Designed miniproteins, single chains. Designs and how they scored, part 107

Each design is a single chain, and the fold is of that chain. pLDDT is the mean over its residues in the fold that is shown.

## One batch from the design tools (miniprotein)

Design m3712
Fold by ESMFold2-Fast:
Structure m3712 (fold): chain A 77 residues (1-77)
Amino acid sequence: MVKYLIEIGRLVDRNASPEQAAEALHTATFYLDDPREEQKAKLKEAFPDLSDEEIDERIDRAVKTTQEYIEKGLLKG
């Protein structure tokens, strides 16, 4: 949960107001555990400025980074 918020936070910080950032992070926290199709739909809703390709890249990067951090012991929950 918290691990994915860090990567999503990077997306939000690029163009987001504080309110948009808070709402997007709240939304992202819940759907990142969902199937890819749901993740893409909800991420597009939270970040309408992102293309479908960018959304896929960001999800893939968040998953990969989280897995790498777990493997390195940097993220322990």
Scores: mean pLDDT 58

Design m3713
Fold by ESMFold2-Fast:
Structure m3713 (fold): chain A 71 residues (1-71)
Amino acid sequence: DPVELARKAVELARQGKFEEAVKYAMQALDEDPDNPEVLAAAREVIRLLGEQGKPSMAVPLAQKLLEAERR
């Protein structure tokens, strides 16, 4: 379930488990790139990575999100 993966990604990012958060968010985007909940969760993970001083870890996820938003 891509929404469950997206939800888990945000939880992991809030716990500081950033590698797992990115992995789960990327899997959710691969499964359902048009889902608003999935897109919102991916943006939240990117935001949390930036706040924690790890914006470079968000690059693969940000690229995949951009591809998904291009329809």
Scores: mean pLDDT 83

Design m3714
Fold by ESMFold2-Fast:
Structure m3714 (fold): chain A 55 residues (1-55)
Amino acid sequence: AVARLEARLARLREIKKQVEEMIKSGTIDKELGEKMLKNIDEQIAAVEARLAALR
């Protein structure tokens, strides 16, 4: 269970980095990119909260 959550957290962090790079390169609209980052941050926080509860 914990290993799956850690793998999901790592994947979400990868996606966040990709979105940040797309915003910097102008590949994605800033408003859309910020909404995507907010969604990703919410998902990261949820996974981290679950991991903390299991520790």
Scores: mean pLDDT 82

Design m3715
Fold by ESMFold2-Fast:
Structure m3715 (fold): chain A 96 residues (1-96)
Amino acid sequence: SEAADQERAKKLQEALEYAKKELIKQGKEELVKKYEEAVEKGLKGDVTPEEAKEYQKILKEYQEEILRLARENPDKPEYAIILEAEAERQAALAEA
């Protein structure tokens, strides 16, 4: 099951990269850039409370655009795993 979990994580990462490229094609390049900067600064841990709040807003906006793209393209298998991962995340939060 660990190997299956690793394969699923890799496929999810590939799906998210595919969605990122599609967002850039749709003119959302600035949002993608802000998201990547927010992730990088978060990993460095060198953020003020005000910056953390703005980064959380950017992360949420990016996630909403990814989910919108996946929901608008239900025929694409690349997006199915994104929707499945979100459903699992919501279920885990509801049980917590």
Scores: mean pLDDT 80

Design m3716
Fold by ESMFold2-Fast:
Structure m3716 (fold): chain A 74 residues (1-74)
Amino acid sequence: MSEERRKLLEEARKKGLSPAAILVLGVLLASKEPLTVAQLMELTGLSRATVNRALAELEKAGLVRRVGDGYEAV
C-alpha cells in the first residue's frame, strides 16, 4: 500500500466517514478503472443501499467522482 493511499484513508477516518465508506474508498483506490455500484457490491460484500450511502458520503467529502456509469477516487 502506497504512503499516499494510507494517508488518504487516515484522512477519511479523521473526517468521521463510516467503515463502509472507508472500505469502498479503499477498493476504488486499488482499482485501475472506474467501478459500478454492482462491482462494488461484489468486491465488498455490502448491500446496494450500503454502497450507495458510502458513495454519497465520499462524494460529499470530495473523495470520489462519477465517471459514466461508474465511480473513481479523486
Scores: mean pLDDT 78

Design m3717
Fold by ESMFold2-Fast:
Structure m3717 (fold): chain A 86 residues (1-86)
Amino acid sequence: AQERTAIVGPEALEWTVAEFARSIGLHEVEDEDNGSGRSTSSQLDITARGRTFEDIHGDTRLSELGIEPGDRVTITVPEEREILPA
């Protein structure tokens, strides 16, 4: 799993989650499989303000989630979970 924490600047309010994630070093968001059946949307987990937002589309804006400049935001790229049906 890839995880990064950063403080949101005022510029990041206009950014999508994917743009912010790439700006803080989450390269996985850029190299998502072009064959996944959805056009270019990474799904990310976002933790901010004591709340976790799961499966957020990369094209969602940080401001849409109630994130403000100066907030500490943790972005996690979920790895594909092996579910063994045993």
Scores: mean pLDDT 65

Design m3718
Fold by ESMFold2-Fast:
Structure m3718 (fold): chain A 76 residues (1-76)
Amino acid sequence: MLEVLENKVEEEGDKITITIKVRTPAAAAEKVKEEAIQAVEKLAKSKGAEVTDIKVEIEYEGTEATVTVTATLKKK
């Protein structure tokens, strides 16, 4: 089961911070990570912003995983 624990977008001047946290089956963790990174890049392009930092953490817990992606964007 895929569960979105956090989906937060904060804008502060020219800085945008995105936090995505998803609980997923362990076997799907890498796929969810890739999709979250692609979503961040797509959002950056739509806002005319540049991705300055991406932090990815995957915590495995038996047959489940928690994927956390934190990205920082800068408006041009």
Scores: mean pLDDT 81

Design m3719
Fold by ESMFold2-Fast:
Structure m3719 (fold): chain A 86 residues (1-86)
Amino acid sequence: SMKELEKKLLEAVAKGKYPEAARILAKMLGEEYTDEEIKNTSGVDIVEKLLEAGRYELAEEVIRILSKKDSKAGMAAMAVYEEYRF
């Protein structure tokens, strides 16, 4: 289900497993990412992909997790969020 995919995405982000998060996100959004894109995906990239797809609430949850782990990554993700919302 979509809710189960969202939970798995947040768990992957919390564990710092951004390539795994990218694979979950591809299934959730019905998108195809290259192996190179998946390998090089950051937490900020996950936020940007969610915002591009209009998944604002889920993007906010990812930003919250990133901010707790790495304040610089959280700030970068928030800057991307502000760009998409305004």
Scores: mean pLDDT 86

Design m3720
Fold by ESMFold2-Fast:
Structure m3720 (fold): chain A 115 residues (1-115)
Amino acid sequence: MSIEELMEKYVPKDASPEDKAALRFFLESRSKEELLELLRGIVNGDPSALTKIPGVDLELAKKIVENFSGAEILNATVEQLMTVPGIDEELATLIHSAINALKARVGEEADKLLK
């Protein structure tokens, strides 16, 4: 799946231009291999991996890891992310979009390797 397809499928059309640009840069500035390592970091509950997501600093990343396991983070809804102090609806939506786009981009690469 291309970055343009990921942006169309996983990023809300009403997201701010700044959030769209940040998420595009997040996906474009990394190889698929780097995105796979980032996904592994999130699964393992590494707060430093979460800091790569736009809008997430180390303090917020630690709070996310304290409230959710890696698997829970990957499947968290916007509403669940908003239960973390410091995450509003805009940031929760950005985090949710980034994680789903990351999963889709990495999952397609894994599917190609299994065929």
Scores: mean pLDDT 78

Design m3721
Fold by ESMFold2-Fast:
Structure m3721 (fold): chain A 72 residues (1-72)
Amino acid sequence: MEELKKKILQALYEADPEGMTPRELAEKLGVSIYDVLKAIRELEKEGLVKSVPQGNTTRYFLTEKGKEEVEK
């Protein structure tokens, strides 16, 4: 789980400022969308990512705190 959270943060950092959907993250990281959804909800709770509704899905972006976490 922790390693997946780190990979999600790195993927979102590379995709900044465009962000990514959970499906795009699952495809990029080679993991199930369910694992991405669980991990990214925890990251949102930690204030490291923010969500924006986009039609029938949600697009996720790094917060400034999330960028600092990746840059450590």
Scores: mean pLDDT 83

Design m3722
Fold by ESMFold2-Fast:
Structure m3722 (fold): chain A 92 residues (1-92)
Amino acid sequence: DEQTQRLLEELGEEVTQEAIEAVILGMAAKAQLALLAGETDPEVLANAEKALALAKEVLGFDPRKLDEKQLEELLAESEAVVAEVLARLEAL
């Protein structure tokens, strides 16, 4: 979201880096969970492939090596980090 990105830029590099990594990990975990669930929508599959590629290229992380429980835990942790960052933004 462009508004969220703008607010993160105003808080500085540390908060921006934490939020970007959490978003990438969350997107990759969600994408792999969709693939494991047998998702067949071509648009969802294309977006999932892009999310997995981004996580591997930017973070060196391959979510396909994780089991379903590990992916669910990673998604929950990533969503909690994003929520904490948003709460800090709202407190400003």
Scores: mean pLDDT 74

Design m3723
Fold by ESMFold2-Fast:
Structure m3723 (fold): chain A 64 residues (1-64)
Amino acid sequence: SIDDHLVPASEEERKELREAIEKVKKDPGNASLATAVALRAVALNDQEILDEVRKLMREADKAS
């Protein structure tokens, strides 16, 4: 792991993720959108958004 002096995700990137998670909440059956948000959260090392999108995907699966 090389997290020393790593620049955190920009405010724009974090805002984009939060807006994307709200879109997932409005369209929980859109697995492609949820997967894209999860991949972006991993790339930006945003564990909070990653956990939230995984929870939404699990809830959508139960509703099917």
Scores: mean pLDDT 72

Design m3724
Fold by ESMFold2-Fast:
Structure m3724 (fold): chain A 80 residues (1-80)
Amino acid sequence: SEAYEAARKQVDAVVDRGIADIRAAKSLEEAIGALLRTLGDTLQIGIEAGLSMEQIGELVAYAAERIRPAYREKLDELTG
């Protein structure tokens, strides 16, 4: 769908910034904050685009999968 494709493009930009923010984080609190902001912004994009609950869930899962490696690496660095 056109609305989903437009939302996905906005989410890609949000996730790219979230990954950069996580990589720059100096504490677990900063890393968690960046992760939560990225997922919250993704949810808001889906809602504003008028996507179905299934499409919103898919969009959030996509964002989580893209940001997960950066978050996991930072978590291991700060808590390992």
Scores: mean pLDDT 89

Design m3725
Fold by ESMFold2-Fast:
Structure m3725 (fold): chain A 85 residues (1-85)
Amino acid sequence: DDAFDRDLMAELARVAGKRDPDLKAFLDDSLARAEAAADPSLRASILTAGMIYAVGRAIDKGDEELIKEFNEVVREALERKRRLS
């Protein structure tokens, strides 16, 4: 779901912005690249890679609060998607 993945990445970027401005910039760039991608498979790949990178970066930095906030964002997004399905 393209809209779901974009909304999720935008929310992850928002949460990251206060703790890791470089990560926010990376996620914002990933969103822009995904929007520019004409191929749906390439778009999905960019969004998936960006999300994996965001989680991995938070883990590598040991930022437990950012990991917790990312988990809440993902959980809330999945709950919304489940209700709309």
Scores: mean pLDDT 81

Design m3726
Fold by ESMFold2-Fast:
Structure m3726 (fold): chain A 115 residues (1-115)
Amino acid sequence: SSEDEFKSKVQRLAQVLAALNIRLIGLLFEAELKHPELAEEVEKLRKEITEEYKKFNKKMEEAIKNKNWEELKKIVQEFSKNVIKLIENSSLPQDLKDEMIDLVTYSEKKMLEIL
């Protein structure tokens, strides 16, 4: 049914988001373990990314309730752009920033393919 298809897409979106969150947080914890001097910068970025996830989830719940596919796409794109900007504006090493940005970009593409 169309409702089963909708539920399947929502579940797949949730899986992509969960995987992205786990990988981003994992990279940040690994960076802190290897470079304890980055602890304050890691904590700041982790908090900022967590707040973007909260805003994203709230917007997604509303768009899902309204079955607004075009709004869902816009929310995904805005989330990706905002998270990338937070990473770019951080004082973390460039190689770590590039790896995190690649994960966000890949996850955005996967979410848009589901929608």
Scores: mean pLDDT 87

Design m3727
Fold by ESMFold2-Fast:
Structure m3727 (fold): chain A 75 residues (1-75)
Amino acid sequence: MPAPSPLSQEIQRVEAELRSLLADALENGVTPEQLARFKELVKELKALIEKDPDISEENKEAYRKSLEEALEFLE
């Protein structure tokens, strides 16, 4: 079984940070700094997903939809 790719590890790290920021924002409200960081992480995650050949096109489409909805919500 091949080890997970560096891209897979980066995706997991960015997702964990996004979940942490979302949890904090839901509890304490969204600050401008948190909003800027959230947008940065969403853009980074989107780029990593687009670059990862191990993610199916169906899963990439699902990710794109989720990330677009998140960005629209935070506009």
Scores: mean pLDDT 74

Design m3728
Fold by ESMFold2-Fast:
Structure m3728 (fold): chain A 91 residues (1-91)
Amino acid sequence: MKLTVNAFDKMGRTIRTETTEGSLEANLEAVRRMFEEARAEGAIMVYVLIEGSEADSQKAMDEIKRLAEEMGGEVVLSIVSGGQGEVLIKL
């Protein structure tokens, strides 16, 4: 499974883009780090693109939404279609 994380500032500028690939567990640890680093860099929103199997993408979506809530963020948008998922999170 592959995740791409784009972080945006208050002006809507992309200030960070990172990609991680591997198991669901490894990707979730990487996403936590990416969220922490993005927040430290002044990001107010994060977009996550999920690419994998339909089952893996749904599970990753649910876990990313949970992680966002744990970090005090708000899930603004979440879409899953086939092997692709999209999440927009307000930090």
Scores: mean pLDDT 84

Design m3729
Fold by ESMFold2-Fast:
Structure m3729 (fold): chain A 57 residues (1-57)
Amino acid sequence: SMEELQKKIEKIKELRRKFLEEANAYLDAHWSQLTPEERLAFAKELQKKIDEELSKL
C-alpha cells in the first residue's frame, strides 16, 4: 500500500539523516587532522554502514 511505501521512505530518510549528521559532526571536528586517504576511508565506511542498514528494509 502507499502507506507502507511512505513508512519505508521515511525510515530510509531518518536513517540517512542520522548517519550524515554524525559524519558531518566528526568531519567538522577533525577535518584538518585527517589525511586525504583517511577522509576517503571514512566516506567508504559510512557508505558501507548506510548500505547495510538499507539492505534490511
Scores: mean pLDDT 83

Design m3730
Fold by ESMFold2-Fast:
Structure m3730 (fold): chain A 89 residues (1-89)
Amino acid sequence: SSEEALERIEELIEEIKEAETIEEIEEKFREMLEIAREAGLPELELEILEGIFLIEIGVGKVAGLSLEEIREKAVKVAERLKELLKEHL
C-alpha cells in the first residue's frame, strides 16, 4: 500500500542517518528510488531526484566532505523524495 511505501522510505532515511560508508548511503537511496517508482512517482521526478543526489554526493566527495556532512546532504534529498511521494499518493 501507499502507507507501507512511505513507512519503508522513512525507515531507509533513518538507515542513511546511521550509514557508515558513502556506498551504503548510495545503496539505501537507490532502494528508496525503486520503492517510489513502484508506488507510482513519475519518472521525471525520480530522474530529477537521482540527479540531485548524484551531484550532492559527487561534489561532497570531490570537496573532501566528512561522512557526517555527506549523510546530511543525502538525508535532505531523501526527505524531498518522501515529500514528493506523499503529495503524489
Scores: mean pLDDT 88

Design m3731
Fold by ESMFold2-Fast:
Order: sequence, then structure tokens, then C-alpha cells
Structure m3731 (fold): chain A 60 residues (1-60)
Amino acid sequence: MEFSDEFKEIEERAKKLTPEEREKVRNVTDESSHEDVMLAAVIEGEELEKRAAERRKQRL
């Protein structure tokens, strides 16, 4: 699988995770796998975008 396809697959996996699993993955340590680090990065990006959207709604 190409690198770009693998990254998209990780994004899809992040979306399928439960909130509890997402928090677990976000707790990156020195022992975290490369996949876990990539999942954590995707989850953080999604959380930041969600927070930005929530703030925009609250400014109404």
C-alpha cells in the first residue's frame, strides 16, 4: 500500500474508534508504535477542528 493510502486508512480507523479508545491512543509514550503516533495526530487534528466549530457556534 502506498504511503498516502496508508495515511487515509489510519484516518478511517481513527473515525471508527470509540471515545475511550481515542483517549488511549492520544496518550502517546516513547513506547507507542508508529501507527499509534499517526492515529494520535489524526485524532488531535479532528479534535482541534471540532473545538473550532463549537466556538463558532457559541459566538452566535
Scores: mean pLDDT 70

Design m3732
Fold by ESMFold2-Fast:
Structure m3732 (fold): chain A 73 residues (1-73)
Amino acid sequence: DKELLEQAIAETVRKEEEARKQHMKNKEFEDELKSKFLDEIAKQERENPETVDEIAQIKNDEISKELEEREKK
């Protein structure tokens, strides 16, 4: 049945569109986290340069975990 086949194609297209929108949101989230991370590192470097490496490691680990968790969903 042509109608059933067209409906199945439409459902596949819709799922792909939703997946693309989710990917875009994940990318925006990643970019936002990286931007905030870089801003905090720059601020920390100006105020307390000796602690930059320690804070960078902690924040980088947090970003990696958050991105992995979003990708799993």
Scores: mean pLDDT 73

Design m3733
Fold by ESMFold2-Fast:
Order: C-alpha cells, then sequence, then structure tokens
Structure m3733 (fold): chain A 71 residues (1-71)
C-alpha cells in the first residue's frame, strides 16, 4: 500500500541519519524494527521526538510522508 511504502521511506530516512551521525556501530536491524514499531504506534509523536537528528530538508520530506500515512 502507499501507506506502507511511505512508512518504509520514513524509516529509511531516519536510518540514513542514524548511520551518518553515529560514532559507534549501529545494530541496523534492531533500530529499523524499533522505528517501524514506533511509527506504527504514533508516527507524529515519533517524528516530534526524533526530528532534531534530521536536516531541515529531511524534516520536510518526512512530514509529507507522514501526511500520506495519515491519509
Amino acid sequence: SQQQQARQQVVSIFMSSVQRNSDVPVDTDAARRAMDAALNTGPDTFFDNNKSMLTPDQQQQVQRLLDVMRR
């Protein structure tokens, strides 16, 4: 579905930022599962709590994807 594709894109954007900004090895699979679960439970809450790790352009992109997820 478009909603599932949008959610996977949001996870990918956040994972890209985590990998870029982390000075330690990241358990990518565990982080991705945690993000997917959080986005499924409260996408807006997850975004508000984690948007500081994203660039302004990434924040705008994620906001548009969240709009698709909400329908």
Scores: mean pLDDT 78

Design m3734
Fold by ESMFold2-Fast:
Structure m3734 (fold): chain A 72 residues (1-72)
Amino acid sequence: MKEITIEAPSYEEAMLKLLQKLKEENATILSEELLSKSVENGKTIVTVRLTIETKTPNETIVEEVIVNLVIK
């Protein structure tokens, strides 16, 4: 399973970075599921499962990605 880690000073900035990265990969979010939210060593870690759709000339690819948002 593909896993992405994004670090930002706020949740809003972390989400903006995630959306920009997905846009650069021509991926569209089909669904979003919050898996966990924890605080470790003064950092907030939010783990989300995304289902994304990427269109290529040969096929439409649907995959699940685990995203770790690290807020410090």
Scores: mean pLDDT 80

Design m3735
Fold by ESMFold2-Fast:
Structure m3735 (fold): chain A 70 residues (1-70)
Amino acid sequence: MPRRSEPTVTFPDVPVDENNARWQRAVDVARRLIQQGKSVDEIAEAMSKALGSPVSPEFVEALREWLERQ
């Protein structure tokens, strides 16, 4: 069991009323791009467009790492 800093990534502050559908789509897009071996920058752009708000590359890196842990 690795014991380093626990990844407590806080999602961007987006409207809860819309974040569910858009978030799901953004995550789905990110998963596909990760499977295709796209760079963090590419994934960040795609997620930003899907969410309608800017997504930082560091956030994308945390997300992809979390998804791989899954």
Scores: mean pLDDT 66

Design m3736
Fold by ESMFold2-Fast:
Structure m3736 (fold): chain A 79 residues (1-79)
Amino acid sequence: VPRSPEAEELYERAIQAESAGDLKTAAELFKESLKLTPGVSDQKAEELAKRVEAGEISVLMARAIASGDLLAEQQEKKA
């Protein structure tokens, strides 16, 4: 299992909050979801959550960015 059920629940709740226009709650729930995801740093979670809160990116896009970073580490991908 790539993520705990708790992380998936928090992510789904973040999507619900974003759909309701509550970007602050969406960002907080998404940040907690990322903290439960192996390989994602607290700093990265905070950065992505701030971008979601500001309406710069969606929760879905932020998750894709976080997943891309994790995959890049596993593949020894150079920036």
Scores: mean pLDDT 73

Design m3737
Fold by ESMFold2-Fast:
Structure m3737 (fold): chain A 93 residues (1-93)
Amino acid sequence: SLLEKEKELIEELKPEVEKLYKENGVGTKELTKKIFEKAIELAEEKGDEILALMIKTQIILNEKGDQESVDALEKALKAGLEEFIKFAKELIK
């Protein structure tokens, strides 16, 4: 699933994230942005455009900060890949 792929991607980024924490400090908005940018880059390098779309969706959900948007993503993921893509593209507009 997309969530499983995202988890694997985050594990691959762990050493790079630790370097960014050392360089920029923890809990900064800029650090969070850099981590997500690295995750998008890695997903695109793997040729996984759908995983990159998932990470972009997560960035917007974090910005919104509301549980209803998170629940809507989970529902779309449960419905299938096409429903997720439709949801993500509408959200990213």
Scores: mean pLDDT 74

Design m3738
Fold by ESMFold2-Fast:
Structure m3738 (fold): chain A 91 residues (1-91)
Amino acid sequence: TPAQAERRRIAEELVEFLEFLGVSPETLEKVRQMLEEIAASTDPAEVAAKLDEVERLVINEFEKRGDYEKAFIARVAIHEFRRRVLAVLAA
């Protein structure tokens, strides 16, 4: 339960950051749903697969807009989120 609360807090921080970065409302809603599932999951394989999909959706949106700088920033943020979530799961 404490680990799940921590993962939810980390997920909320990422959602707020992606919103600030300018992810579209439609993509942000899909990402929010996937991050809720990641926060609730205890399966590292499921977490990894959903994180790969979050990264793909966010990066693809920025690259389609020609915003390669924001695509790079988003990738770094998602990689940091992955590191933090997996560390909590391993504890």
Scores: mean pLDDT 83

Design m3739
Fold by ESMFold2-Fast:
Structure m3739 (fold): chain A 85 residues (1-85)
Amino acid sequence: SSQQRQEFRKTMDLLVKNMTYFYNNNDIGGLNIVLETLRSMIQHLIDEGVLSKEEARQIANEIFEKNPDTPQEVRDRVLSLIDQV
């Protein structure tokens, strides 16, 4: 639904900020936990028919544009993760 997509955008924004924080602090364990959380959320939303892979990819890119300080490695790992679900 539209509400679920909007909530996903908010959650994605928070998760991207957390990933950037862990990456910048060389906390690989923290980064991997956040990526695993994101993977589980995207898989659930796709399985429930709320979100397509293409929509998840587009939302990720929107969030990266709003968070220009997001490291390229974080962006690449998020997009790769979406392609794998």
Scores: mean pLDDT 89

Design m3740
Fold by ESMFold2-Fast:
Structure m3740 (fold): chain A 87 residues (1-87)
Amino acid sequence: LEALRRALAEARQREEEIGSKAKEIVDKYTQEAIDAGKRSTSLEEKLKIAEDYAKKAQDEIVKLDPSRKGEAEAYAKYVLDKVLAAL
């Protein structure tokens, strides 16, 4: 039925929009964490900065869509790994 196909298409578009916003959040906090980490002279402080920003990214993505808590955790790990690789 046309109505069911339309609803599924709208749900997919919504999912893509949420994905795009999540990517913007990840990119933003990854860059902010790298910039903050570069200003630190301590490895311990760099690790703390990376963890703090990964948590901020996770929290923002959960606020965007609470049903994506698992994906938010994966994005937080991605931010942490990428920040640590850049520092």
Scores: mean pLDDT 77

Design m3741
Fold by ESMFold2-Fast:
Structure m3741 (fold): chain A 75 residues (1-75)
Amino acid sequence: SAELERRWQKIVKQIGDLTIAFLNAKTKEELEKVKAQLVALLDEIKRLFPDNPSGRLLALTIQSLIDSIDAQLAK
């Protein structure tokens, strides 16, 4: 549907914005806020695009970003 297509485009843009936010994060609080938003997007992708190969690849990309943030928070 056109609504799902628009939501997909917004999700892709938000991932880009959150990647920049992660790279610019200087505090644990900023990292935790970025992580929370990435977790919410991951849950949304799994809900809205469960059988989409691009959705699965994007979910793996988001999970990799979350894992990178967790590694930074563990230091």
Scores: mean pLDDT 87

Design m3742
Fold by ESMFold2-Fast:
Structure m3742 (fold): chain A 90 residues (1-90)
Amino acid sequence: DPEEEKKRLEEGRKQIEKLKEIEKKYGETNRTLRILKLELEERLKEGKISQEEVDLALNNPDDPRAQEIIQEIFQEGLEKFKEELAKKLE
């Protein structure tokens, strides 16, 4: 259905524009969340963390173990964010 496809494309474009505005104004928070997800995926692929620990960190952030994992990734995320910021300021 061309109308449904057009509606999906408009919705997708709307979400992308909204994401760009959020990223521009609240880029720090959005970037931190993105780094968290990327770090969890990478650690899982390297066998440094279990699937259960990834799921715990993403679905149960109030858990003390999840908080520990998130804090470690936050520190690594901040370092990566600093590097990207420094490159933008050149």
Scores: mean pLDDT 65

Design m3743
Fold by ESMFold2-Fast:
Structure m3743 (fold): chain A 64 residues (1-64)
Amino acid sequence: SGAEQAAANAAESAKKQAMAMFGAKEEELKVTATASGTTSGGGVVTYGDKVFTAGSSSSVPTPL
């Protein structure tokens, strides 16, 4: 159960950051959350062809 909670928290955090970065609404985002153990997790948010990963603290735009 703890892993599920960590994944949910990661997904929510990823959504908020993705909304700020992409200017998108929460409903327009697709979120996939993963958890390592019961205390940590990661989240991947997609908006169209844009991808944001919250679990790695990396917010570098993809170079052309």
Scores: mean pLDDT 58

Design m3744
Fold by ESMFold2-Fast:
Structure m3744 (fold): chain A 100 residues (1-100)
Amino acid sequence: DEKKERLRRLLAETLTLVYGVLSDPSASEEEKEAARELLAFLEALTGEDLSTVEGQLRALEIFARMSEEEQRKALEKMKEFAELIGDEDLVEEIEELLEE
């Protein structure tokens, strides 16, 4: 399923960006706070521990199979974070899926 593969990829790319910000000593406290807030939201949404590889992999599968309403809500939060960090490519990929 093309859409499910894209959803898994976007969440994986977002998690990579989140942990990149959290491990970057040059990132602002605002950026790090936004990263922590997004992680908490995604953990609550998926019910998985995103601090582990196993939890991240299960979260990708859960995200791809949840309702379109839940997926849209998560994509909007991921887009807001990508915009804050300035990842224009990730913003464009998320917007493409949101437009349908």
Scores: mean pLDDT 87

Design m3745
Fold by ESMFold2-Fast:
Structure m3745 (fold): chain A 96 residues (1-96)
Amino acid sequence: MEEIERLKKQLEDLKKRLETVNSIIEALRNSTDPEEAYDKAIEIAKKNNDLFLLNVLEGFKKQGVSKEEMIAYLESIKEDLEKTIKNVEKRLQELE
C-alpha cells in the first residue's frame, strides 16, 4: 500500500531528526562557550540538512537565547519526536 511506504519514509525522517536533535543537545551541553555551542549546533543541523532545526537555532542565536533555554526547547522537541515515532510505529504494525 502507498500508505505503508509513506509511513515508513515518515518514520525514517523522524528518526533522523531525533538523532540530529540528540547530537545538537550533546554539543550544547558539552560546550563551555555559548557562541561555540551555537556554532557547533548550527553545523550539525546543516550537515544533516534539517532546515527546521537550522532555522530554530539561527533564530534563537540572533535573539540571544541562553544555551540552557535552547537545550530545554530541544528536549521538548525530542519528547514530541519520540511520542510521534511510537505512534507511527504502532500504526505501521496495525497495517502490516
Scores: mean pLDDT 83

Design m3746
Fold by ESMFold2-Fast:
Structure m3746 (fold): chain A 72 residues (1-72)
Amino acid sequence: SPVFEETLKGFRLFSIQSEVFIAGRMRGVNPQLSQRVAQNAINDANRLGDEFPQDQATLQKLIDEANRIIAS
């Protein structure tokens, strides 16, 4: 159902947001782990964007943030 799909998408989006947050927090403490978690967030966001093209703009913002963490 549309309600169930939207709910599961919400949980997956929350997971990606949490990965980006954790990666940012770990940057000064464990840079190697920070980069790994940020890369996982990019991979997860790309998979979700492939399934929900209408959400690509929102997911691209998360990918951009994760890439900034990797670049720093």
Scores: mean pLDDT 88

